# Designed miniproteins, single chains, continued (4), part 52

Each design is a single chain, and the fold is of that chain. pLDDT is the mean over its residues in the fold that is shown.

## One batch from the design tools (miniprotein)

Design m13789
Fold by ESMFold2-Fast:
Structure m13789 (fold): chain A 90 residues (1-90)
Amino acid sequence: SSFTERAQEIEKMEKEAKTAEEKKKVLDKIYDFAVEVGQALLDQVRAAAAAGNPEGIRNAGVVEADIAAQLEKLKAEVERKKKEIEEKEK
């Protein structure tokens, strides 16, 4: 619920962003939100692994690696888009 509401607010900010500063702030919020969602998912998977299920322990490592890879990809996309915005500002 709270994540859905925040995602909708970010989407609205993205559509309403007019200045280069506003557009870059939206990109930062997208990345920060993805980090928070990823951390929440990882915390849930780690809690399941801590309960002593050996399959859960193996799966936790796979999920952690996947989240890390997705966040690195998103960070690169955000950095690229910020540079494109800065180049168009002048």
Scores: mean pLDDT 81

Design m13790
Fold by ESMFold2-Fast:
Structure m13790 (fold): chain A 77 residues (1-77)
Amino acid sequence: MLEEFLRKAEEEAKRLFEEAKKEPSLEKRIKLTTEGIRLLGLSKLPLTPVSEREALLKRTEEEVERAKKEIEEEYKK
């Protein structure tokens, strides 16, 4: 069921984001955060009209890029 699939994806993404907050390694924090963002984006794909799926994937990758930049800026001190 799509609802259960989305719920599980949201729970897993939340776990990844919480783990990322505790991670002192820049590389691992980026990895966990990007995995969470992509998981949430992909979980919405079955609920998204075909005409909007490319835009959803693009927005998901833009969020990944933004998150990486924000994390890198935090670690630059």
Scores: mean pLDDT 79

Design m13791
Fold by ESMFold2-Fast:
Structure m13791 (fold): chain A 64 residues (1-64)
Amino acid sequence: SRDAELDERVARMLQLTPEEQLREIARFRKTYSKEDVLRLLDRLLAALPDPPLGLQTWYDIAKS
């Protein structure tokens, strides 16, 4: 399912640096729907103890 795919991608992204996480989201924005990007960002932000500001900024832009 799409949810399982997003969970798997979040698990992989948690192993990346903040800069690498931002690059992955930029790539996903080219191929995924706005709704799927928001779902991915929601899961990633919930899983990170100290999310980078850039990630929150992209979430806010995607939600607008």
Scores: mean pLDDT 75

Design m13792
Fold by ESMFold2-Fast:
Structure m13792 (fold): chain A 83 residues (1-83)
Amino acid sequence: KFTLEEIAKRAKEALGADSYEVVEPNQILIRKGDLEVTLSVNLENGIVNLRSVTRNGEPASTDVLQEVYEKVEELSEKLRKEA
């Protein structure tokens, strides 16, 4: 139903990120400046799960983690409605 590339592109747009990388079979890595976000994806239903958020190789602050989490949940909801 979805491709990993389609979800990666939409996640990049939702997070306002600089780049994305697809890690088969079901992971996406997103970069925004020094921020790195790792997502796992269910391609059948579009559910996106936040795996990690790091800044300069360290865990991101609570505020940054919360902001990323909210955007990922919004994306997951939109994708589920399109499935």
Scores: mean pLDDT 81

Design m13793
Fold by ESMFold2-Fast:
Structure m13793 (fold): chain A 90 residues (1-90)
Amino acid sequence: LNLSEEERKKEIEILEKALEALKKALEALKKKDKEEFEKYLKEAEELLNSIENPEIREILLKGLEGARSPEELVENLIEKVKEAIELLKK
């Protein structure tokens, strides 16, 4: 990854915030709280859209492929966000 230390830390922070929002969205979906689900999903989407690194964006885009339900979409995004965080930490 061709990132400065400061840029890497900033992207990790954004991804960790997005991960927490996605986890809250998944919890809301399991509780059948549609309003809370939509709120946290939008928060995660805004955070993920702020990622500028093209390699990280490609990882995140793969989380959008093949999801057949909102639950599967959120679970796939959680996995890809975790993958992106680990890549940035190395």
Scores: mean pLDDT 81

Design m13794
Fold by ESMFold2-Fast:
Structure m13794 (fold): chain A 88 residues (1-88)
Amino acid sequence: MSEEEKRELAERGAEAFLGQAKKAVEAGQAEAFRAAVEALAADPEVPPEAARLLLEAVDAAAAGDWEKAYELAFEAALLLVEEEQRRA
């Protein structure tokens, strides 16, 4: 997989994640969404750093800082893509 393909997958992952986070925040379900991300973070196959970045992205989104939320979600998605490629 090329670096461009990794970036495209990470961009799609970050956009999908923020789309779900935005819907959850707008619906008053931010805590439920954060709990789902915490459950994902407990998965031993998820890198701890990626899990931390995803939780920080949820917190940034809940605070209305969508720019920071995207940056954090993108970094987390990139780490997840790299981990999947390493396991393939």
Scores: mean pLDDT 80

Design m13795
Fold by ESMFold2-Fast:
Structure m13795 (fold): chain A 69 residues (1-69)
Amino acid sequence: SDAEIKAARKKALAWLEKHDPAAAKKLETLSLEEFRQLLEQVARMPDPNTPYSTLTDEDLERLRAALLR
């Protein structure tokens, strides 16, 4: 849902602002749809019962790498 993707984006932004401000800046330029597509490519879909808000540090590191390329 849009609410889950927004929650995931907020969590990713908070993590990236602390660990890589340049990647955080790039994430801010993405639309919600572009962010969803990026999550599908990098974090992969979790099990149906696991929301995107449970992004691990490894998922966030992969997201950071994808944002800078």
Scores: mean pLDDT 73

Design m13796
Fold by ESMFold2-Fast:
Structure m13796 (fold): chain A 72 residues (1-72)
Amino acid sequence: SVDELKKELMEEGKKAITTSKNATSGAAAALIAIGGITEAELLLKNGGSEKDAEAILKKSLKDVKALLKKYS
């Protein structure tokens, strides 16, 4: 669901800030998470589908995890 994906993204963003040894990579990951959540919410408020919102959130989650794996 959209709510579960937003929760997962928030948790990943929070972990990025608190656990990353590289402050820049942690900040970048957190910004990706915030951006994805914001874009998904804007899409839903403008009449977009839950499936499209979930696609945005899934992409952002993938991007956060990939960045943290590369620069952790």
Scores: mean pLDDT 83

Design m13797
Fold by ESMFold2-Fast:
Structure m13797 (fold): chain A 87 residues (1-87)
Amino acid sequence: MMEKLSLEELEAKINDENASKEELIETGAILIERALELGKKYGFSEEMREAIAETARAIVDPHASKEEIREKSKRLLELIKKEEEKA
């Protein structure tokens, strides 16, 4: 799906206790894509690069728990919110 979700919708997906691991992986990938678009427009901080890398690692790791994916995605979401508020 090529539909642009709001940060509030992405946060709701991360916090959905009934979400499958696949749904959390999809949400994490959308957050990474959004963060990469911000970095192209406004530049990348080391903190943003680290959060992107950690989220990417969690979603591709077959041993990562749903909670690890949620935690890394939440961190990335908060950094995206902060950058978009300053843009």
Scores: mean pLDDT 81

Design m13798
Fold by ESMFold2-Fast:
Structure m13798 (fold): chain A 90 residues (1-90)
Amino acid sequence: SLEEKIKELRENVQKTLDEMSALIRELAEKAGIEVEVDLDDYINVKMAFDLARELARKLGDEETLARLDDLYAQISKNIKEIRKLLEELK
């Protein structure tokens, strides 16, 4: 069903957000900064992503930078698909 597809996409988004949160915390620890990660809203996800990219760049952590780009692309794709499916349901 469409509802099952939406549930699966939401679970994929949550998993990807959890991975991004873990990377942000690791980058903050390496930079000696305490950061509160709030990814409940999509706009907060973008802001957190931008901050994480800046931290990775300053630390010269190209591997984490590439992983953050991949995770954000996955989140964006899945959120766009969820919104499309929700419009089909309502």
Scores: mean pLDDT 77

Design m13799
Fold by ESMFold2-Fast:
Structure m13799 (fold): chain A 85 residues (1-85)
Amino acid sequence: MSAKEILSQLSDEEKEQLLAHLKELRKKLEEEVKKNPDNELLKKALETVQKLIDTLEKDPNDYETLAKLMLEFEKLLKQYAEEKR
């Protein structure tokens, strides 16, 4: 199942929940970047989360942009998780 297909099936309530989760994730990533200011993956992840939040607030039906950013974020998060171990 593609990220775009999943996003297009989200209700307005589910989009609001996603936005809330992304805002919490942004706060967590900001703290991680403060601890690891030289970590490029964390900086890119924070930038991607900020772009996701901005897109959801401005155009929550831009599924193409949201799907692209979600895939980018998942890739960065997976890479960071593998390095941390």
Scores: mean pLDDT 77

Design m13800
Fold by ESMFold2-Fast:
Structure m13800 (fold): chain A 63 residues (1-63)
Amino acid sequence: SRQELLQRIVEVLKADPDRTYSQREIAEAIGVSQATVSNLLKSLGLKNFGVFDGVDPDAPVAR
């Protein structure tokens, strides 16, 4: 479920409070696709978790 994936993302981001994670790194850590992570973060507006959105050249996202 989306709730479970969100919890896993939060745990990854809180593992090291000084670490900045890319969407790809989060996806690999929790075992999902980068697109899934990107869609969840965009729908939730979680830019303040140190995840790049819109300025990440590795994941431009078309629409």
Scores: mean pLDDT 63

Design m13801
Fold by ESMFold2-Fast:
Structure m13801 (fold): chain A 74 residues (1-74)
Amino acid sequence: SVVDELLAVVEEAAARHAVPEEVRARMLAILRNVEDGSRTTLEGAAAVVVSLLGEVLSEEDVRAIRARMREILE
């Protein structure tokens, strides 16, 4: 599913960049709590996740992750 692909991107990024467990757990919860699989809801969830990653990752790494999420959502 699209949600599973987005979860995989978040898990990979968290492992690679040593993201704090509290931030990782919050990002995963946002994606898992998506009530419907609509594009708009998933785009909103992905945007919140990207914002959280921006607090702990470089601008370059955030851009790469945002690009991957965009590809999944298309």
Scores: mean pLDDT 81

Design m13802
Fold by ESMFold2-Fast:
Structure m13802 (fold): chain A 100 residues (1-100)
Amino acid sequence: SLEELFEEALETLRELAKQLPADVSARVLSLIETAERSKDPEHRVLALYTALLLVEETAAQHELSAEARELLARARELVDRAGDLYMASLGKPPMRVLPA
């Protein structure tokens, strides 16, 4: 379910944050807290993607451990799946402003 994907993505990003530089880790944890406080699926998906993109940008500039790289790959998979399910939920009305 979308809720299960959110919970797994949040847990994965928390574990990943422990492997990151302190400044990046603090920003990721802040975004996770924002996602947890929001009951709006759109705000939660946006916060997860923002955290994921921040970590991927960090990985492009810094060498990550093998464990951190595996957690990042898992986080990407989970966030993409959550986003896909959220977008599918928005496709219900035929005249929604979404890419057809």
Scores: mean pLDDT 77

Design m13803
Fold by ESMFold2-Fast:
Structure m13803 (fold): chain A 70 residues (1-70)
Amino acid sequence: MSREELLRQAEVWLRLMNKIIEARIKLKEDEGVEFPTSKEEIDKFWELMKKHYPELYAEIERLEAEARAL
């Protein structure tokens, strides 16, 4: 694996993590949703994200697919 490939992988994962953190902050501030700790809470978090921030949800799904393809 080249240095460029490693940097690209790191950039994709950092972008994904930053978007997930942004989503957590937005849901907590706007909807009062606490950070999920259980599978059921995680599932609810993603449903609320899709409902209230569909553009951010779509971006996270795109980044997750890109990260999984690496």
Scores: mean pLDDT 75

Design m13804
Fold by ESMFold2-Fast:
Structure m13804 (fold): chain A 98 residues (1-98)
Amino acid sequence: TVRLPGGRLPVERVDNVAEALERFRKEFPDIEITGVSGAGSAEDAYKLAETLEGVSAVFRYGKTYVLVEGNVSIAPDDLREGLRLLEEGAERVYARAA
């Protein structure tokens, strides 16, 4: 992974966001993406998700969590379980339709 000097966002974070958005669009072309956010831990990701309009997917890249916002939101219990699985090495968590 590549990092920018001087405390700027690491290149890897920018690339991780781009990759997460491309993967999400490929799998869910009918879901409108309304935003994207990043967190440095599972707990911070959960807290951030509670303040956002809706989180449709979470991707993990090392210690970085990328939250994709959209029209379909992950239920709080599913989000907590998904974040636990991401800590254990799962690749991604998506919103599930009820």
Scores: mean pLDDT 65

Design m13805
Fold by ESMFold2-Fast:
Structure m13805 (fold): chain A 87 residues (1-87)
Amino acid sequence: SAIEEIRRALEEARRLGDELTARIAEQALEALEAFEREPTEEARLEVEIMIGLAGIRLGVSKLIGDEESARIAERIAEALRRYLREH
């Protein structure tokens, strides 16, 4: 599930000491759990915002050569995108 994928991404970011990617994963989990609890337009927008934020982190990580952070950010963005396509 998307929640399980993002939880794994959070654990990986924490192991790397990448606090920024970890915060993004935490916020993504909160947004996704809120949407599952009550699928409002506002909750969907929060998930879409998190996709954008993960995408920005992916781009920045690639620019600075942080391949591990880039992979984690990409996994977060893709998990959220798949979830929204299914719902």
Scores: mean pLDDT 88

Design m13806
Fold by ESMFold2-Fast:
Structure m13806 (fold): chain A 68 residues (1-68)
Amino acid sequence: MQSELAKKYGLSVSAVSTVSRLMKEYKIREPLSVVLEYINFLRTKLKSKKSIKELVEEYVKSRYGIID
């Protein structure tokens, strides 16, 4: 599953694992695929050069409005 998601979103398997771990730390309730789609959108459409951690934090801010 993670290797297929990595190929679909142009990420390494390690990057997908990092996103999954950060989702647990930030208590993100949406599926991993939704977060990966958002990260791919930021990287490909908005040309973001931010780290995986920063992109996950942007998702939390965008979806939940605040990171405590």
Scores: mean pLDDT 74

Design m13807
Fold by ESMFold2-Fast:
Structure m13807 (fold): chain A 100 residues (1-100)
Amino acid sequence: MAERAKKAAEKNLELAKEYYEKGDLVMAEVMALFAGASATIAGMIEGDVAGWLRWALENTPKELHNEVKRGAAMALITQYSFEKREEAEKEFEEILAKAE
């Protein structure tokens, strides 16, 4: 699973940059969101979410950083039950502080 998530993060990040350079902002935003989600999943498997999120942010155009962060939040929240949403949101804020 980790290797699959890593490859997905790398591919989605390269596609986000490619679409952004071509002026396809809709696809760039979608790929940036998927890159953030994939990077967060890889980080959860390896025990270093902040490091993987930092890598994704450093390798994505600044204009797409909000989409990377949304992808990360979605991946993290999806790993918690509905009842633990507030706990997931707090953990995400702590991860962002370390990644930024």
Scores: mean pLDDT 81

Design m13808
Fold by ESMFold2-Fast:
Structure m13808 (fold): chain A 69 residues (1-69)
Amino acid sequence: MEEFEKKAKELAEKIKNDPSLSVGEVRRLALEVVHASGFHRKTGELAMEAVKAYRAGDYEKAAEYFKKI
């Protein structure tokens, strides 16, 4: 498994297990995933959709987007 895929899975699990994560912290961790991917377009698009879902309070959808990375 690539490092960015591992980071994305870890972030999905954090979202499921820690409802106190701030939007800013999720954005920071999502940026780390995108950076580790070498700014891969599909990874960036999925990370952006995940952060939008998290901001909207849809934690399940946010975790699903990160799992798709």
Scores: mean pLDDT 82

Design m13809
Fold by ESMFold2-Fast:
Structure m13809 (fold): chain A 79 residues (1-79)
Amino acid sequence: MKEVEEVVDEALRLFREVLERQMRESGLPREDAEALLRSFEEGLKKKLDIVKKNPGTEEAKKAKQEILDAREGLRLALE
């Protein structure tokens, strides 16, 4: 379980970096960046809750994969 929590933390860190880049390079307003970050964090926390509640279920497997996919997509976007 700790490993999935670490993936969520990394995804949030990477998304902050994406938003900071968009604010600097594309003029994304700070208010919009903060709203996007809150929405993303809430979504990841809901998926993490599904994983924690029933870790052996298909729903938990799907939620875990969606968390991993989000982190991977953000890593690729920053490279």
Scores: mean pLDDT 83

Design m13810
Fold by ESMFold2-Fast:
Structure m13810 (fold): chain A 88 residues (1-88)
Amino acid sequence: MSLEEAYKQAEQQMQQNILNGGDKQQSTEQAVQQIIAKGKELGQSQQGEQYAQQLRDLQDPKAAAAEAGAALRKIGDEVDKWIAEGKL
């Protein structure tokens, strides 16, 4: 697994934990520690630290709220689509 793939996975897990009511700060710090450790394992410690900083920037409460809002809207759109298709 590349460091970039590890970063994307950590970001996704962090956002998912936050959306499921997990502690934002704790979820972010866990993801940060994972990517830093992966960077060291792959001999890319500096890049791992850069990705860790990006994860911290993404922890913005406003960004997390926007993602939650987008997810809820998509669910609503899917339900409306099912009604239009006669599935509900």
Scores: mean pLDDT 72

Design m13811
Fold by ESMFold2-Fast:
Structure m13811 (fold): chain A 78 residues (1-78)
Amino acid sequence: STQQADQLSQQGRDYSRNGDYRRAGDLYVQAGDLYQQQGDYDTASGYYSGASDYYRQAGDFDRSQQLQQRSQQLQNQA
């Protein structure tokens, strides 16, 4: 639900503030998945893009690229 996604994104931002970018990315992926399940591809794309940025800050360039590609694919379907 939107409420669950909002809670996940809030937790992700809290982890980011503490420098735990990997967990922030994981939580943003979970939020994106919930919006994708609801058919909100634009919002899901935004969360995957945010997760990509977090994984890049964590040094996980492979995961960052995967999420960037997923974000772009959803934009093309929106």
Scores: mean pLDDT 88

Design m13812
Fold by ESMFold2-Fast:
Structure m13812 (fold): chain A 72 residues (1-72)
Amino acid sequence: MLTEEEIKLLREAYEQIKAGNLTDELVKKVRELLGLPKDSKLTPEQLRGMVLAALREAGVITPEEFAEELKK
């Protein structure tokens, strides 16, 4: 389960996703937080989907917001 600090980091990532600005530093922090593989370069869309899924599971975003963001 995600801690409050982890949820805050993912929430900040979600705000950056909405703004269309996801920095490399934020991406690296999110990758480590989610335990993503280091040897494969995931697409920005795959990383975004994983962040949104984690935020939905944590109750930070609604299922409707999750579905709407995935369309973009």
Scores: mean pLDDT 70

Design m13813
Fold by ESMFold2-Fast:
Structure m13813 (fold): chain A 105 residues (1-105)
Amino acid sequence: SKVKADQLTAKGSVYMKQGKYDKAIDYYKKAIKLDPDNVISQMGLGATISKKKGKDKAADLLLDAASYYGKGDYQKALDLVDQAISLQPDNSYAKKAKKLIQKKI
């Protein structure tokens, strides 16, 4: 269910903001299992993994991209995701988010 995936994504975001990264990862993964095309959950998981690896700039870019995506500014979201991928090319969740955002443009 997309609605359930969005609720799980919101819980992941709450734990991420609290610095509870392992709980955030668990909720984002549950959201992606229900809806693999949930862009905000893909970016949230990517950002949390970047934070755990000390890649703070890449994480911040993905969180900003999620904010712009939520506002419907898909071009700005894409530009920020591309910057995050440039800083962390092995981030598969950022790459999945990029492909999904490109379908909106």
Scores: mean pLDDT 90

Design m13814
Fold by ESMFold2-Fast:
Structure m13814 (fold): chain A 61 residues (1-61)
Amino acid sequence: SPEEEALALIEELERETDIARAFELAGRINQLIKTLEDPELAKRLQERLAEVMERRLARHR
């Protein structure tokens, strides 16, 4: 399902050390979130994606 795929990609993104690959994964996750029919689920996944990306960007201060 798009939900399960998005969750798996978010977990992969959390482990990704290459910033270019991280942006590619974030793009794929965002596209999957846009296909979800549940707006509350989409919101939760988008918030988690934002948290992970903020954490990634913070290390480059």
Scores: mean pLDDT 78

Design m13815
Fold by ESMFold2-Fast:
Structure m13815 (fold): chain A 97 residues (1-97)
Amino acid sequence: GAIQDLQQALKLAEKAAEVTKNPEAQRLARQAAGKIIQAIDAVENGDYQMAAIFLKQAERLLQEALRAAADDPEAAKLLEEALKYVQQALKQVEKQL
């Protein structure tokens, strides 16, 4: 379900922030994690419109973090996986709209 995908995305984004050697990738991954937390809360409250907004923001932040981590293969792999889970959750949330 969307919450399970978002919990995986959150774990991966937080791990990317911990292992990255790039301060910009760390900042962006942490911001994405914050948006994923807001999306989880919105889904739990049945606010699918707000969840979609937070997930689109998380997707953008993860894409920017992945670009910043281009020369950091460990962080890039974690960010790419987090992005896939966010995209899967967004598709599930949009079906509820």
Scores: mean pLDDT 92

Design m13816
Fold by ESMFold2-Fast:
Structure m13816 (fold): chain A 72 residues (1-72)
Amino acid sequence: MKATVVARVGDYLILDVGRADYPQLRAGDEVELTTPDGKKYKGTVVSVTPDRTIIKTDADLPVGTEVEVKLI
């Protein structure tokens, strides 16, 4: 599923996953984040709302980065 980075706070990326895709994610899910340049990062879903998904990850991605999110 596609998502956009809307904020970064410490170890947390805050993503907009979109209305069709956010229901596929649950707190505690392990995910892989793939950037447009093909870099891959792992993270854990912390919380999911219709407007925001919070992922704990070491990925240092700027606001506005589009990522592919996959459950692992």
Scores: mean pLDDT 81

Design m13817
Fold by ESMFold2-Fast:
Structure m13817 (fold): chain A 60 residues (1-60)
Amino acid sequence: MKDLSLEEAIKRAREIGEKVREELLKDPNVSESQAVAAEIGAVLRELARLNPNYELDRVV
């Protein structure tokens, strides 16, 4: 389960990042830099949510 979850997490994070960038770039007020930053943020949040070993998804 852990190995499959990690592979799925990476794939899903990439797809979500691409979606976020595409959505933001539809808005003419959003810069390319802002869209890229949001994409990276979305990827990191998704990986943290799906990978408990990253220590970001623990109850604090």
Scores: mean pLDDT 68

Design m13818
Fold by ESMFold2-Fast:
Structure m13818 (fold): chain A 85 residues (1-85)
Amino acid sequence: SVDEIGKGAAELLKYASKYKKVDAEGAGAGLAELAKKLGLSDETADAVGARVAALSPEEAREVLKKLSQAKDGEELRAALEALAA
């Protein structure tokens, strides 16, 4: 379900932000795929990926940390959609 995907993703994002070195392009690609799995359009998901890929590694880590605070798949989906705007 979207909520199960969202919970698992939030936990992985928290791990990535805290313990794994962040590559902005890789983070962007991963978040674009996550957005598609959460039911966002390909256009919105690709916009999320492009925006994150354009960030510095430090800014990308902060985005991952913020997204990891989502309590469920709906909140994570909304946060990803906001990144595309």
Scores: mean pLDDT 78

Design m13819
Fold by ESMFold2-Fast:
Structure m13819 (fold): chain A 91 residues (1-91)
Amino acid sequence: MITVTADNASGTVTATATAEESDSSLVVYIKDLTTGKYAPASVVTEPGGVATATVKASADADYQAYAVVVNKETGELREVKGETVHVKAPP
């Protein structure tokens, strides 16, 4: 599961995901849909670990979070897309 929140007062987007017992690693990304650029990724390599990625907006922008999960048995990559959120630049 991936949770995305936007705080318009601070201009901050936060994405959080939790690794499952079947996961060898979890990586969470935030993409700025206006510029196409990615915020720094958060990585967890432990089952049940929580990955949190955060970005601050300098202008009004749309962001999408996604998680990439690696299955520990098969090594397969699975991408999970979070919701698109709009954030306003802080005053």
Scores: mean pLDDT 74

Design m13820
Fold by ESMFold2-Fast:
Structure m13820 (fold): chain A 77 residues (1-77)
Amino acid sequence: MSVEELLAQIREELRRLEARYGRASPALVARFLEATRRTLEAIAKAKEEGKPPSEELLELLRETQRLGAEVVAEMLA
């Protein structure tokens, strides 16, 4: 499955959560989706190269997790 296909699925799930719980800031959602895209691309590249996770990849993962938590918090507020 491509990164673009995964992002489309994540976007659809976010819309379902928005309908069920509440809206997060569009700017925050956009930042989360961009961070997710970068993280997925970095994971795919690392896997193709057979390299262990870099500090940069771990930082991208942490940023994506933080933004995801903020999106959920706003939806539940």
Scores: mean pLDDT 82

Design m13821
Fold by ESMFold2-Fast:
Structure m13821 (fold): chain A 69 residues (1-69)
Amino acid sequence: MLIKHIKLTVKKGEEPEDFKVLYYDNKDVSGKTLKEAIEEIKPEIGKTHTFYGIYKGENVIIDLTIEEG
């Protein structure tokens, strides 16, 4: 099964729907929403970060850029 690679931009405090995180930069974040993982990890704003997870029922690699708002 091919893992889908997607790009997503979110504003700080935004809640992306249908996304469940599993892994970020050698950290297991399974069981958290993407918003919860962002709030705990506090990744660098304006830069792209790679997450592994599930989006709309598909396994995905996600390149996430977080903006101030």
Scores: mean pLDDT 72

Design m13822
Fold by ESMFold2-Fast:
Structure m13822 (fold): chain A 84 residues (1-84)
Amino acid sequence: SQEAEEKRKEIDEYLLKLGEEVYKKRKEVTEAIAESLRRIGDQIQEIIDARRDGAPQDVIEELLKKLDEISKENVKKIKELDKK
């Protein structure tokens, strides 16, 4: 019937919109994880470079503290994306 076809079209349009919203959310989470890993990797490399170059222990400790801060910020950002 005509009514069945109209209801089917409404369901298809709803599912398409919902699918687009899910895709957008998954992309945002994936991009946030990739950026998080990149920032952690960059900070680890900075520590390696500083140690190789003979930086004082206090400088190494500040870089390690920065790594911990980046890690905590990244976890918080990912958790915030899960709530939106």
Scores: mean pLDDT 83

Design m13823
Fold by ESMFold2-Fast:
Structure m13823 (fold): chain A 83 residues (1-83)
Amino acid sequence: MKEPSPELRARVEELRARLFELQKKADEMYEKGEISKEEYRRIGIKLIAASLYLAGADFTGSEKDLERAEELIKEVEEMLKKA
């Protein structure tokens, strides 16, 4: 099985850090009533999907999975900025 490159692993770690910060921000905003329960749920689903793609990229070295995770993370960042 293909091992991920050091470059890909570094990018996965960076995106994982961003993912954790977004989850913390979403939790904080939900607790403050700044986002609805439905919006919080949708954000959570996107972050779970991003986490699964990051795990796939880390395990298989898939650039495609890394790109999908990055897109989902960016979508959540934009959702939280507009709230």
Scores: mean pLDDT 82

